# Designs tried in a protein design run: designed miniproteins, single chains. Part 98

Each design is a single chain, and the fold is of that chain. pLDDT is the mean over its residues in the fold that is shown.

## One batch from the design tools (miniprotein)

Design m3639
Fold by ESMFold2-Fast:
Structure m3639 (fold): chain A 82 residues (1-82)
Amino acid sequence: MSPQQRRLMQFRRAMRNVDTDGDGYISYAQFVSLLDSMRDIFSDQTIQYIRQQVQQADTDGDGRISFSQFIQIVQQALDIFA
């Protein structure tokens, strides 16, 4: 089992804990809280990359991103940074 797989599992667990609404969307406040909880799992570079990609993904400007888009961005960051 690779270290990347363990980090991805921990991330998915953290996401399940913050998605109390179950509507498939995350507000920016929930997003920031989730990133803060993941500092032990991810490097600062990984977190910075995720934040940049999320800003580009929020084309609606409503302050919300879909759960699926967020997961995809995190997976891409892990593939780049380990």
Scores: mean pLDDT 68

Design m3640
Fold by ESMFold2-Fast:
Structure m3640 (fold): chain A 55 residues (1-55)
Amino acid sequence: MEKVKRARELNEEGVRLAREILKARAEGQDVSELVKKAMEVARELTRLSQEIYES
């Protein structure tokens, strides 16, 4: 059950980062750090999703 809670937290963080990336892009700001964080969140979510399916 800990993995499900972690996945929920990561999903919420991913949504927040996606909104910030869209806003920063619209303002012409550098999004490299936000994209890096979003990729880390997506990678961890993918890993946890696979573990949940395997369990």
Scores: mean pLDDT 78

Design m3641
Fold by ESMFold2-Fast:
Structure m3641 (fold): chain A 79 residues (1-79)
Amino acid sequence: MAEELRREGEELLAEAQRAREAGDLERAAELAERAARLFEEAGDRRGAAQALAAAGRAYKELGDEEKAEELFRRAKELA
């Protein structure tokens, strides 16, 4: 179960990176947040931190500085 959740999180994080490269920042943020949730459910703190940081970057590019700061803080707590 945890391994399956981690793999799904990795796939969502990869999709988030592709969405960000395509300029779809809203989708990138959503996919990265979903990946973070799956990593947290799997107990993968490092994966969750990486995904939260990716979501934070997308929100920062969207201009949502408060959301980005919140996500970066959570990522640092897990790392």
Scores: mean pLDDT 86

Design m3642
Fold by ESMFold2-Fast:
Structure m3642 (fold): chain A 81 residues (1-81)
Amino acid sequence: SAAEAAAAAKAAYQKQLEQAKAIGKQMGKELFKLYQKDPEKTKKLLEKMGELAKKTSELSKVAFDAMKKTFEELLKKKEEA
């Protein structure tokens, strides 16, 4: 039925969202390593990735948001240490 197809599509999309968040989190950790080596280049890269994500897909934006959040959390933890 259309309702069963819609439910299956929603479940598949939720799984894609979870994968996008996981990828973003891993990218955020790698971005933090780059930041420790070169803060200015890393900030410029983050800005460019944000602009690209807005124009690509909702999943790309979710991954970017997760990446930025993870990066900011690691940066804050470093500042508190």
Scores: mean pLDDT 82

Design m3643
Fold by ESMFold2-Fast:
Structure m3643 (fold): chain A 71 residues (1-71)
Amino acid sequence: GEELIRRARELVKRAKELKAKAKELAANAKTIEDIARAFALLAEAVGLALEAARLAEEAGDEELAKEARSL
C-alpha cells in the first residue's frame, strides 16, 4: 500500500508542476507553437493525474484520489 501512495504523491506533484508550466506558457504565448506546447503539457499533466488517482484508489487513499482528480 505505501509504495502505491508514494507513487501517487509523486505523480500528483509532477502533474501540478506541468499544469503550472502549461498555464504560464499559455498566458505568455506569442505563437501557435507556444499554444500547442501548452496543450501538450496540459495533456501530459492530465495523464499523470489520472494515473495518480488510480494508484491512490487502489491503495485506499480516497483523499489523495480526490486531490488528483481535482487537477
Scores: mean pLDDT 87

Design m3644
Fold by ESMFold2-Fast:
Structure m3644 (fold): chain A 83 residues (1-83)
Amino acid sequence: MVPMSEEQRRVVRFTAAAIRAIGAVLDGALEARRTGDESAIDRGLREALRILEEALRRGDMTEEEAERFRRELERMVEALRAE
């Protein structure tokens, strides 16, 4: 079996961080929907932002990529609240 290259590992870490961040927002939104607790969405966003900060610190994302993703996460939260 061929081990992952460093390039492949970077792509995997970037993708994993992105998926985890989106998942955190969606999990928060689902919890808010089920319980009526709007703070669950805020907790989801806070967790997503922590994931982005970690990815930025590790070099898995550039600062501009993290900033763009942060704005997308904030837009998703607003859309989910508008439901």
Scores: mean pLDDT 80

Design m3645
Fold by ESMFold2-Fast:
Structure m3645 (fold): chain A 72 residues (1-72)
Amino acid sequence: SLELEIDGSFLVMHLSLLLRYNPEISTAELAAAVASLTSIRPELRAAALAAIRAAASAEEAFAAVVAALDAL
């Protein structure tokens, strides 16, 4: 669980920075960025990708990722 929390925190931080420095970023670009994070656990990456692909905007995608990871 601690290692999942560390990987999850890294993922959330990475997405937060992408949104901060790229406010016009698309959900497709967020999904590509998450898919490239092969060092994080596959289950966290899969949950994040599913949340992003279901979202209508980058901001909604971020909120959905946080909620999905909290449910793990």
Scores: mean pLDDT 81

Design m3646
Fold by ESMFold2-Fast:
Structure m3646 (fold): chain A 87 residues (1-87)
Amino acid sequence: SDAARRALLAGMAEAGIKSDEENLKKTREDYEKLLKQAEEVGKALGLSPEEIERIRQEIKDLGEKNEQFYKDGIARGRADLAALRAA
């Protein structure tokens, strides 16, 4: 059945969106923890404020790249789901 096939594909798209949304949330939480850890460990090691901020910026850049990956996945999944629902 074409309707059954579309329902299965829609369910898979919805599951993919949910997975990407959970991964996006976890990525944000993990990078917030890494930024705090970089500050605390950097201070404990006697790193300068400038060195700590450089490390924090590298962590932020990596976090933004990982967030964008999941944001792109959510956008694709939503587009796929909309197309399946329009058919």
Scores: mean pLDDT 89

Design m3647
Fold by ESMFold2-Fast:
Structure m3647 (fold): chain A 76 residues (1-76)
Amino acid sequence: EEAKKLFEQAKKYLEEARRSLEEGNYDTAIENAKKAIELFKKAIEVDPSLRQEALDLIIEANALYNLAKTRLEEKK
């Protein structure tokens, strides 16, 4: 239950990171992607059975984080 709550919160931050990236709010996208990664890792610590599913989402969050950082640096 606790792990599921953390996992669902992480998914919401991941969705917010995607939205922020689409809107050009790269700073917000970076922050939300970082929060998503942290919460997915917390969920795995509480319930290791979530590791396989969370790993794919962590990879996606890292990709969004890196893309947002690149876009933020390039817009100058």
Scores: mean pLDDT 84

Design m3648
Fold by ESMFold2-Fast:
Structure m3648 (fold): chain A 81 residues (1-81)
Amino acid sequence: MLEQARKLLEQAKEYLKNGNTEEAGKLAVKAAMYALQAVPPEYIPKGIGLVLRAIGHLLEGNAEGAIEAAEEALRLAEQHS
């Protein structure tokens, strides 16, 4: 799941570079969800908050914010795996 989150985040960044903000935001949310699955149970509430933040940014059309939230979720998973 952690490797899948990393791949999705890299794809999100590539879509953003190419001007496809809609797909970038969607992939960032998906990356955050995969990162959440890799966090220990004690960090699930923080992980859920980051997924919700990524979704909020996607709904606002803020792909950069969605990617930032996904990067935080991935860091949370990496620090505690």
Scores: mean pLDDT 84

Design m3649
Fold by ESMFold2-Fast:
Structure m3649 (fold): chain A 104 residues (1-104)
Amino acid sequence: DEKLVEEILELVEKGDFESAKKLLQEKVGLSPEIAENVIYALKRLDKESQRKLVTSIIELHRLYREYGDPKFLEQIREGVEGLKRNFEEREKLEQKAQEILKKK
């Protein structure tokens, strides 16, 4: 649903993450935990990557509805958890780099 992608991205652009999370739960059907992790990733991604993430999640959820295979929901969960871990690791590395530069 192209319109749903645009609605979520518009809310993210405005910084209305609570409404974006609500749409992910109510219109896409994500659990609160997965929706929270999606919002965490969206806050850290550039605009092009935000669009790709939201589009992929909606497509995987559509496949889940059509085929009933829980693997599609699992792919959403694992992918978003992986993104969250990568951002946390990157932020820790950036903090260490700043500490080194501050001492020079």
Scores: mean pLDDT 81

Design m3650
Fold by ESMFold2-Fast:
Structure m3650 (fold): chain A 86 residues (1-86)
Amino acid sequence: SAEELARRALEDARRAIELAKEALERGPGREAILLAIAAALRAMGAEFLARQALKLDPENELAKEALELAREALELAMEALRKASA
């Protein structure tokens, strides 16, 4: 259902933010790079699920929230990757 996809997207987006924050806390290096990549992949997956939920129910508020959070998660993950790679 749209609600199930939206909930999964929200959970994945939240986890992506956690991984990105962990990468930022680790400082530059291989471990931070791997965490940032994991965060980016999870954020992209969350965005995909949120968009699929919106295709099923365009007015689903949880799916809209999940999409917004997934985009924020991806931005944070990309920032973490840039800092980890410096």
Scores: mean pLDDT 88

Design m3653
Fold by ESMFold2-Fast:
Structure m3653 (fold): chain A 119 residues (1-119)
Amino acid sequence: AVKLTESGGGTVAAGGSVRLSSKVSGVDFASYNASWWAQRPGEAPYRVAFISASGEVQAYAPEVAGRATISRDVSKSTVYLDLRDLRLEDTATYYSGLAPADSLDWTHWGEGTQLTVVA
């Protein structure tokens, strides 16, 4: 079975930084596009960041542009989201998603990791 295991959430002060990680198992990770999504309480999830299967294409939501880096380590089957200059509105549950390299159909999802940003 495909499994994405997110980690790295917790409580962080505003202005701080965090690394979120998603370890992937049950697929050839190199054949998948990866993404990070944030869901605030009562809101629909939005895509925070994208990285292509090759790693050569990255895209970011306006909410985190200039403050986020998405990266992947194929040898560890892991996708990372580095967030800096954290804001209260970054408080959300963060989910990783996978889509086949030729698709943006996000078919595999993790269980999420909670980030709480405090003043």
Scores: mean pLDDT 90

Design m3654
Fold by ESMFold2-Fast:
Structure m3654 (fold): chain A 60 residues (1-60)
Amino acid sequence: ARAALEAEEAALLARMAELSRRLAALSRGEKPDSLSEEQRRLLEELRRLSEEMARRRAAA
């Protein structure tokens, strides 16, 4: 059902927004070239979720 697919996409967007907000909080005092291990993990997760959403949109 389209409603179920939309709910799943909304959940992915909400999770991406939370990770993005957390990454922004961590990077407020740091330069982009000096990423911590935590920042790198958050970026990797965001990239994975972004790719997942792109795949879902391409399949629709």
Scores: mean pLDDT 71

Design m3655
Fold by ESMFold2-Fast:
Structure m3655 (fold): chain A 61 residues (1-61)
Amino acid sequence: MLEELRREAKRIALELGLSEEEAERLADGVVTFAQLSGLSREQALRLAREEAEELAREKRE
């Protein structure tokens, strides 16, 4: 697991209002997808923000 990427993805999710458990799952998913798809750090962090925003929106509805 790419520890730096995972940590940043988790931080983004927490900043957008996700729980610790949700942030951990999102971060793990982003790291796994980035490794499988060859995403850059920038692309992976953009994906993390998009996923976190979607999950945060679902929690409000």
Scores: mean pLDDT 78

Design m3656
Fold by ESMFold2-Fast:
Structure m3656 (fold): chain A 60 residues (1-60)
Amino acid sequence: MNEELIEGSLIAAASYTKLGDKKKAFLAVEKAEELGMDKETVEKVKEAIEKGDAEEVKKL
């Protein structure tokens, strides 16, 4: 339903992770969760952000 908006939020999260702005990266993931992204996927993305792995964030 909101797949395009979720994808946009994940791209934003990956971009912020690459810039080292973890706070904004987490806000982008929280937005994706609000839009209906699976909680399991949200958890994996948050772990990737904590590790600074922008490539892994983009894959999810």
Scores: mean pLDDT 78

Design m3657
Fold by ESMFold2-Fast:
Structure m3657 (fold): chain A 60 residues (1-60)
Amino acid sequence: KEKKAEELFKKASELFSQGKYREATKLINQAAKLVDNDKFMKLMQKMIEEYKEKQLKKRK
């Protein structure tokens, strides 16, 4: 099921680049539910954190 999670993660990355952050976050959460891999979960959490930081900086 890691393949499905990776596909969702890839699609989420594409949505982030398109500015569709709500859809991207939804897909990341779905991918997180499909994988039991600690490293993959941490990678997704880091990506979400980076997204939040960019949101704060866009206020300037």
Scores: mean pLDDT 69

Design m3658
Fold by ESMFold2-Fast:
Order: sequence, then C-alpha cells, then structure tokens
Structure m3658 (fold): chain A 61 residues (1-61)
Amino acid sequence: MDDFLSLSEEEQQRRIREEAAELAGEWAAETGETDPERVREVYERRLEELQKELEEAKKKA
C-alpha cells in the first residue's frame, strides 16, 4: 500500500507525471493511436485529473 501522501511534494509531482505518462501510453497501445499530439492531449488530461485527486486527498488529510 503506497503511502503516497507521506512522500515529499516533489516526489508526489514526479509520480503523478509518471502515472499520467503510463496512462497515456496504455491508451495509445489499446487504441492503436500513433498521433503524438493526441497522445499528448491524453497525457495532459490525465495529469490534470491526477493533480485534482492529489488536491482532494490533501484537503481530506
């Protein structure tokens, strides 16, 4: 069980970026999308979603 909220803010941001990249890569692999602009759009959207989740988690803690 990852105690993500106990990590430093820098490490939290790094992991969020890594997770967003993995999610975008999985989406591209599943859909067969090869357009880098579309993959980047998915990455940016996932990054925003993960940032919002982090904000909500911090407000709850």
Scores: mean pLDDT 77

Design m3659
Fold by ESMFold2-Fast:
Structure m3659 (fold): chain A 65 residues (1-65)
Amino acid sequence: SQADQLSQQAQDYLQQGDYDRAIQLASQALSIDPNNRDAQVILASAYARQGRVDDAMRYYQRANS
């Protein structure tokens, strides 16, 4: 799906350390598919790496629900 393609691109940016791009693409994936677990995990990881602990915790919890 389009959401899966965006999540894949977000994962690539996350691996490169481009957290802002990872957040943008993963957020776009979630706007298309709010239940996309890969996008939720990517957002949580990117926020955690930026020190945005509350945002990271929220998306980790959502991904595990």
Scores: mean pLDDT 87

Design m3660
Fold by ESMFold2-Fast:
Structure m3660 (fold): chain A 55 residues (1-55)
Amino acid sequence: SETLERLEKIKQVLEEQAAHLEKLYNATGDEIYKKGLESSQSLRDEVEKKIEELK
Protein backbone atom coordinates (compact mmCIF):
# COMPACT_ATOMS: atom_id res chain seq x y z
CA SER A 1 0.00 0.00 0.00
CA GLU A 2 1.02 3.65 -0.47
CA THR A 3 0.86 4.21 3.30
CA LEU A 4 3.17 1.25 3.98
CA GLU A 5 5.70 2.47 1.38
CA ARG A 6 5.62 5.97 2.93
CA LEU A 7 6.20 4.61 6.45
CA GLU A 8 9.12 2.44 5.28
CA LYS A 9 10.71 5.51 3.64
CA ILE A 10 10.25 7.52 6.87
CA LYS A 11 11.83 4.66 8.85
CA GLN A 12 14.85 4.66 6.49
CA VAL A 13 15.33 8.44 6.86
CA LEU A 14 15.10 8.19 10.67
CA GLU A 15 17.67 5.35 10.74
CA GLU A 16 20.10 7.40 8.59
CA GLN A 17 19.55 10.46 10.83
CA ALA A 18 20.14 8.38 13.99
CA ALA A 19 23.40 6.96 12.57
CA HIS A 20 24.62 10.48 11.69
CA LEU A 21 23.72 11.86 15.15
CA GLU A 22 25.44 8.90 16.86
CA LYS A 23 28.68 9.68 14.98
CA LEU A 24 28.43 13.37 15.97
CA TYR A 25 27.76 12.51 19.62
CA ASN A 26 30.70 10.06 19.72
CA ALA A 27 32.99 12.69 18.15
CA THR A 28 31.90 15.73 20.26
CA GLY A 29 30.15 14.50 23.45
CA ASP A 30 27.59 17.28 22.90
CA GLU A 31 24.22 16.55 24.58
CA ILE A 32 22.30 18.11 21.66
CA TYR A 33 23.34 15.16 19.43
CA LYS A 34 22.46 12.62 22.14
CA LYS A 35 18.98 14.20 22.51
CA GLY A 36 18.53 14.14 18.72
CA LEU A 37 19.63 10.49 18.57
CA GLU A 38 17.13 9.49 21.29
CA SER A 39 14.30 11.35 19.50
CA SER A 40 15.13 9.72 16.14
CA GLN A 41 15.24 6.24 17.74
CA SER A 42 11.89 6.82 19.50
CA LEU A 43 10.22 7.96 16.26
CA ARG A 44 11.76 5.03 14.36
CA ASP A 45 10.30 2.56 16.89
CA GLU A 46 6.82 4.12 16.56
CA VAL A 47 7.01 3.99 12.74
CA GLU A 48 8.11 0.32 12.91
CA LYS A 49 5.11 -0.54 15.12
CA LYS A 50 2.78 1.08 12.56
CA ILE A 51 4.44 -0.86 9.71
CA GLU A 52 3.95 -4.16 11.60
CA GLU A 53 0.26 -3.31 12.26
CA LEU A 54 -0.29 -2.78 8.49
CA LYS A 55 1.39 -6.07 7.40
Scores: mean pLDDT 86

Design m3661
Fold by ESMFold2-Fast:
Structure m3661 (fold): chain A 67 residues (1-67)
Amino acid sequence: SIKDKIREFLESLGLKPTEKELEGMVEAVKSKDEVLIRVAVHELKKKYGMSEEEAEKIYEFLKELSE
């Protein structure tokens, strides 16, 4: 599922996302709205203190899932 792919990718980066965070990211991906995807990544970056490089990798991953 999209949710499992997102979870596995984030865990590979050392993150432990909550179910609510995963649901929000799945919604953003399914919307195909680039702005919603950027917002979801920005919220993760703020919460987990991730680098710009990490945030960019997550953004590209989610965008590819949205096609």
Scores: mean pLDDT 83

Design m3662
Fold by ESMFold2-Fast:
Structure m3662 (fold): chain A 82 residues (1-82)
Amino acid sequence: MTEEELKELSERFAEKLNELLKDIPGFKGVKSVEVRVEDGVAVVTKLELEYDVPQPSDEARDAIARAVVRAHREVNEELEKR
């Protein structure tokens, strides 16, 4: 996989996470995402999020964890279809 393809996957994960987390109070956006592909499966190895509040809530952190799981599922389903 090329560096450009990895960047595209990182942008796709950021897009999915922004969509899934848009309704979380204080969430401003995805700051950065690093992705690796292992045996044809895309995995987020580093995730940085930006908040419009000094301290994110535990509820927001739980929502983020669930969104990451869902984003992995959806992005990898897209990869399987290509």
Scores: mean pLDDT 76

Design m3663
Fold by ESMFold2-Fast:
Structure m3663 (fold): chain A 111 residues (1-111)
Amino acid sequence: SSLIEKLEELLAEIEELVEKAKEALKKGDFEEAEKSIDELLEKIHEMYRLAMQLAENQEQINQLIGLYLRAIGSLEDAKLAIKRGDVESAEKSLDEVLEDAKRMLELAKQS
């Protein structure tokens, strides 16, 4: 479906933004890392919105809500880690966001 194609495009954009944020963190460019995290929040929200349109039952809806809430929590954790200068924790949180986005796409493909 065209929605699946849009979700695949959003996942590719999320993967690119995660990599950009990690590269910024490695360079000590915390302002650029935070900007990438803000863009990730917008992409995660859009991905959740589109995936919800493909949900066929309450179980899928509940799984998508859980993945979305965990992803936005991980983005907030990444920002807090950056404020502390904790690059390792920020990178771990970004990996969790990417994993949640991948799970949202897989769930959407199964509907």
Scores: mean pLDDT 89

Design m3664
Fold by ESMFold2-Fast:
Formats: sequence, C-alpha cells, structure tokens
Structure m3664 (fold): chain A 79 residues (1-79)
Amino acid sequence: LTPEQRARREELARHVLEGLKAYKDGNYEEAAKHFERALALADTPEGKAALYQFLADVYEKMGNKEKAEKYRAEAEKLR
C-alpha cells in the first residue's frame, strides 16, 4: 500500500470504530455521521457494502425506514 492508501484506510478504520462505539451507546445520529464519513473514504465494493449495511442498521434503529431500505439496496448491489 502507498502511504496515502494506508492513511486513508487508517482514517476509515477510525470512523468505523467511532461509529460502532456511538451505536453501542445509543447515539445513532452520531453513528450515522461516522459511517457516512467512512463510506466517503471506502474505495472497494466490499468496504462500501459493509458500510451500507451499517448505515441501514443505524437508520432502522432511528426509525427512518426509507433511508434504511435505500442503504440495504445499495449494499445488495455491491454483494
């Protein structure tokens, strides 16, 4: 990996970890923000699919069915 790719992946991992912590604490809005930032940093279909699944789960917990369904559909497209 180039230094730039490594830095990007480390930032991605940090946002995923912070999103998961916010999710465990019931801070779903904060969790969504972290996963959305992580999604912007993701450059693989596998990474994007995982983040779409996290976002779908977060929005389901927030009662936002429309966004949850939209993110689930995006995750399924990437497999």
Scores: mean pLDDT 85

Design m3665
Fold by ESMFold2-Fast:
Formats: C-alpha cells, structure tokens, sequence
Structure m3665 (fold): chain A 110 residues (1-110)
C-alpha cells in the first residue's frame, strides 16, 4: 500500500538520524492509512514508528500520545506492539512501563 511505502521511507530516514524528516513521512503515512482503512494494523504501525521518532527528538508527550493511539488499534496479544511500546517507554525514561510491556511481549510469546 502507499501507506506502507511511506512508513518504509520514513524508517530509512529514522535510521539515518533524520528524525524530523522521518516524522513528516510518518505523518503522511497516517493520513494515507486512515483513508485506506482506519482500523488497520498499518495505521497502528504508522502511529508506533511516529512515537519512536518523536521520542528520539525528545518530544515525549507526542511520543506517548501516538504510542497510546497505536496500542488502542493493535490487538492486546500483538507481540511486536508490546516490544515497540517498551522501546518508546525506555526512550522516555519510563523504566517501569517499559518493563511491563517487555513482560507482556514475553508472556504472549511464552
């Protein structure tokens, strides 16, 4: 999908340390994903990677807000969602919340 392509482009920018450019790509991905399917896992993934990008920029309130949106769309048993949530909370310095989400991911994985 177009949204998936924008997520991949944004992720490449994020890996290059181009966090502000990555944010713009992920915001475009969210707009496209919402129009394609407002309940999709692609939209959840777009919110998750945007949360990571905001956390890397030190924009912790934005990071937590978009992480919350991602977790509301992702199934409770989504292992990847809990690992990404743990990473965002770690970047935010919320060690307890990070540990909770790592534990949830491990419990689901058995």
Amino acid sequence: SEAEKLIDEGWRLLQQGKYEEAVKKFEEAIKVAEKEDPKSLTLARAYMVLAIAYAKLGKFDEAERYLQKALELAPEDNIAAHFLAAEVYRLLGKVGKAAEHFQKALDIAS
Scores: mean pLDDT 84

Design m3666
Fold by ESMFold2-Fast:
Structure m3666 (fold): chain A 71 residues (1-71)
Amino acid sequence: SRERLDAELERDLPEVFARIYVTIAKVEAEHRGEPLDREKVIEEMVRLLTEHLGYPEEEARRIAEKAVEGA
């Protein structure tokens, strides 16, 4: 049902968001002619997930690292 789909999206939303963020960061780095700064992107995502979305730091870091590794 749609209600179940919405619940699954809410659960997986931070991972989807992190992947989009990494994609944007890669495009920006390519536009500057620079390699992707993986550590900076991870720290920026951890800050966003913890400060703005309320995720615990350990979970936020795991999500960020997975997104960068999958890029």
Scores: mean pLDDT 74

Design m3667
Fold by ESMFold2-Fast:
Structure m3667 (fold): chain A 56 residues (1-56)
Amino acid sequence: SEERARELLEKSKEAAEKGDIETADNYGMGAVAEAPTPELAERIGKEASEWVKKAK
């Protein structure tokens, strides 16, 4: 669901801010899997990837 995808994406961002790259990546992947449309999945994947890349 979109709501769950957003919740997981937010948890991914929080984990990245704490420096927990592995947890951030896992939540990001979960958010993509919960996205109800291909367009939302693409956007979520891109945002999660940017946070993980920036946290490195």
Scores: mean pLDDT 78

Design m3668
Fold by ESMFold2-Fast:
Formats: sequence, C-alpha cells, structure tokens
Structure m3668 (fold): chain A 96 residues (1-96)
Amino acid sequence: DPLAEVLRWAASTARRIAELAKEGKYDEMAKLATEAVERFRKLAEQSPDPALRETMRALADAFEEISRLAKEGKGDEAYRTAQELVDALEREIARL
C-alpha cells in the first residue's frame, strides 16, 4: 500500500525530528525536515496517483513549517509541531 508506506515513513521522520528537538539539536532537526520537504516534493511530482500526490504535498508543507520554526530558533514550537504531526499521522495510519 503506497499510501500506508508514505504515512509510515513520514511518521518515522517526524518522530526522529521530535527526538532531535528534545536533544537540542535544532540544526540537525532543520536539516532533516528540509530533506523531507525535498523528498516529498520530488515524489509528488513523479507520482501518477493524484491522491498520493496531494498527500505528499501536504507532508512537504508540514515539514517545511517545522524546518522554518527550527531555523528561527523556535525549538519548543518546532518540537510541538513535530509531535502534532506524529499524532495526526498515527491516527491516519490507524484508519488504513
């Protein structure tokens, strides 16, 4: 299931970002979030499935916000945003 794989990878990446935020590694957090944005945008452009494309674009936007907050030194807000993303993705995975 390509959607389930995308959601599970996104949840795993968001959990890693939240862990980096807890460790105060905001530069690594911003880098990982930026890499996730680039990956999801490229995969969205290459995917023939419109629903999967929209999901990957939404994920790219979410990780871009996390990257922006981390780069602005808003580590607590970046952590909360990453945790909210984890919670949202876990709920969607549970519905699959």
Scores: mean pLDDT 86

Design m3669
Fold by ESMFold2-Fast:
Structure m3669 (fold): chain A 86 residues (1-86)
Amino acid sequence: SGLPEVTPELATEIARGIKEGLSPEEIQKRLVEKGLIPENVRILALAVIENPASGEKFVLAVFENEKGEVGIYDLTPHAPEETAAA
């Protein structure tokens, strides 16, 4: 319902933007320009979390739609290896 579908392409672009040091607002604009999210969806928060013991990385995204509905997404299962930490 108005929240973005989790796809490998969406996860890749979010991880790329985080690696480039882009703000959530800059990443949101890039995702809209690429057609990966609707214009009425906002990114509230993005995080890359690394487990220092294992080196495993997790990519989390928080989205809000025009109704104020919030979705929290673990994108890690869909993200390819382009997850260089910034």
Scores: mean pLDDT 71

Design m3670
Fold by ESMFold2-Fast:
Structure m3670 (fold): chain A 92 residues (1-92)
Amino acid sequence: DPLLKKAEEYEELAKRIEEKLKNSKTFEELKEIVLEAIEELRKLGDTELAKKLEEGLENSKTKEELENLIDHVIEIYRGKSRGYRAEAERLR
């Protein structure tokens, strides 16, 4: 099921980013998490969200601002995962 596969991909990305955020303590480590998220979104074809994250990264000057940006990314990924699961269930 391609919708369930998409849901699983976004869920795995959310978990991976959340774990990295918990283990990251520096601005540079948080910046690397955002850059990795941008590339993963491009691979998933979500170029609009990737561009918004690039703009968010450019405008982030503090560790707290990057942590907030990463939290938003995690919530977006979880939202997309739930959306794809709901659509897959609807099509059954």
Scores: mean pLDDT 82

Design m3673
Fold by ESMFold2-Fast:
Structure m3673 (fold): chain A 85 residues (1-85)
Amino acid sequence: MEELLPTREEVAAFLEEMAKESKNPDVAKAYRELAELVRKTDLSPWEAASYMIAAAVAHVLEKRGYFDEALELLKSLIERLKEKS
């Protein structure tokens, strides 16, 4: 099943695409920071996938106009990932 999960690079690429689609500059910046942290952190396939899923939730929140909540979620992911690197 791990072979069916996205690679760390695919997860980072997804996050950069979310940054490009973001209409809020702070949310876009958070996506880019998270993408760089994903690239340089040695994550298992499931850990990488979990960050992608959480980022997808942030994207849905942003699409619904909940920019502050999306930003808070992304910042919490950034903080967690910084602790692992």
Scores: mean pLDDT 83

Design m3674
Fold by ESMFold2-Fast:
Structure m3674 (fold): chain A 81 residues (1-81)
Amino acid sequence: SDKQQLQQLIKGLEAMAKKAKELGDLDTAKSFEAGKDYLQKTLQGDTSSVPKSVGYTLRGIGIAIDKGILDEVSEAYKEAL
């Protein structure tokens, strides 16, 4: 379901933020945390946030691909895309 996919994306973004912090990349970690917060607002029923949450997710996926830290996010996103 859309809610389950969104919850998995939120978990993936949390994992990516943690990995970025472990690598010392605090700016990337903040970006993933901001994306997570956006998706959480969408999950709470703020439909006005849907286009922005998708944009944040796509940006987060792109950053994760470039940094090679994509595992949890890529699987959830492949089903949504």
Scores: mean pLDDT 61

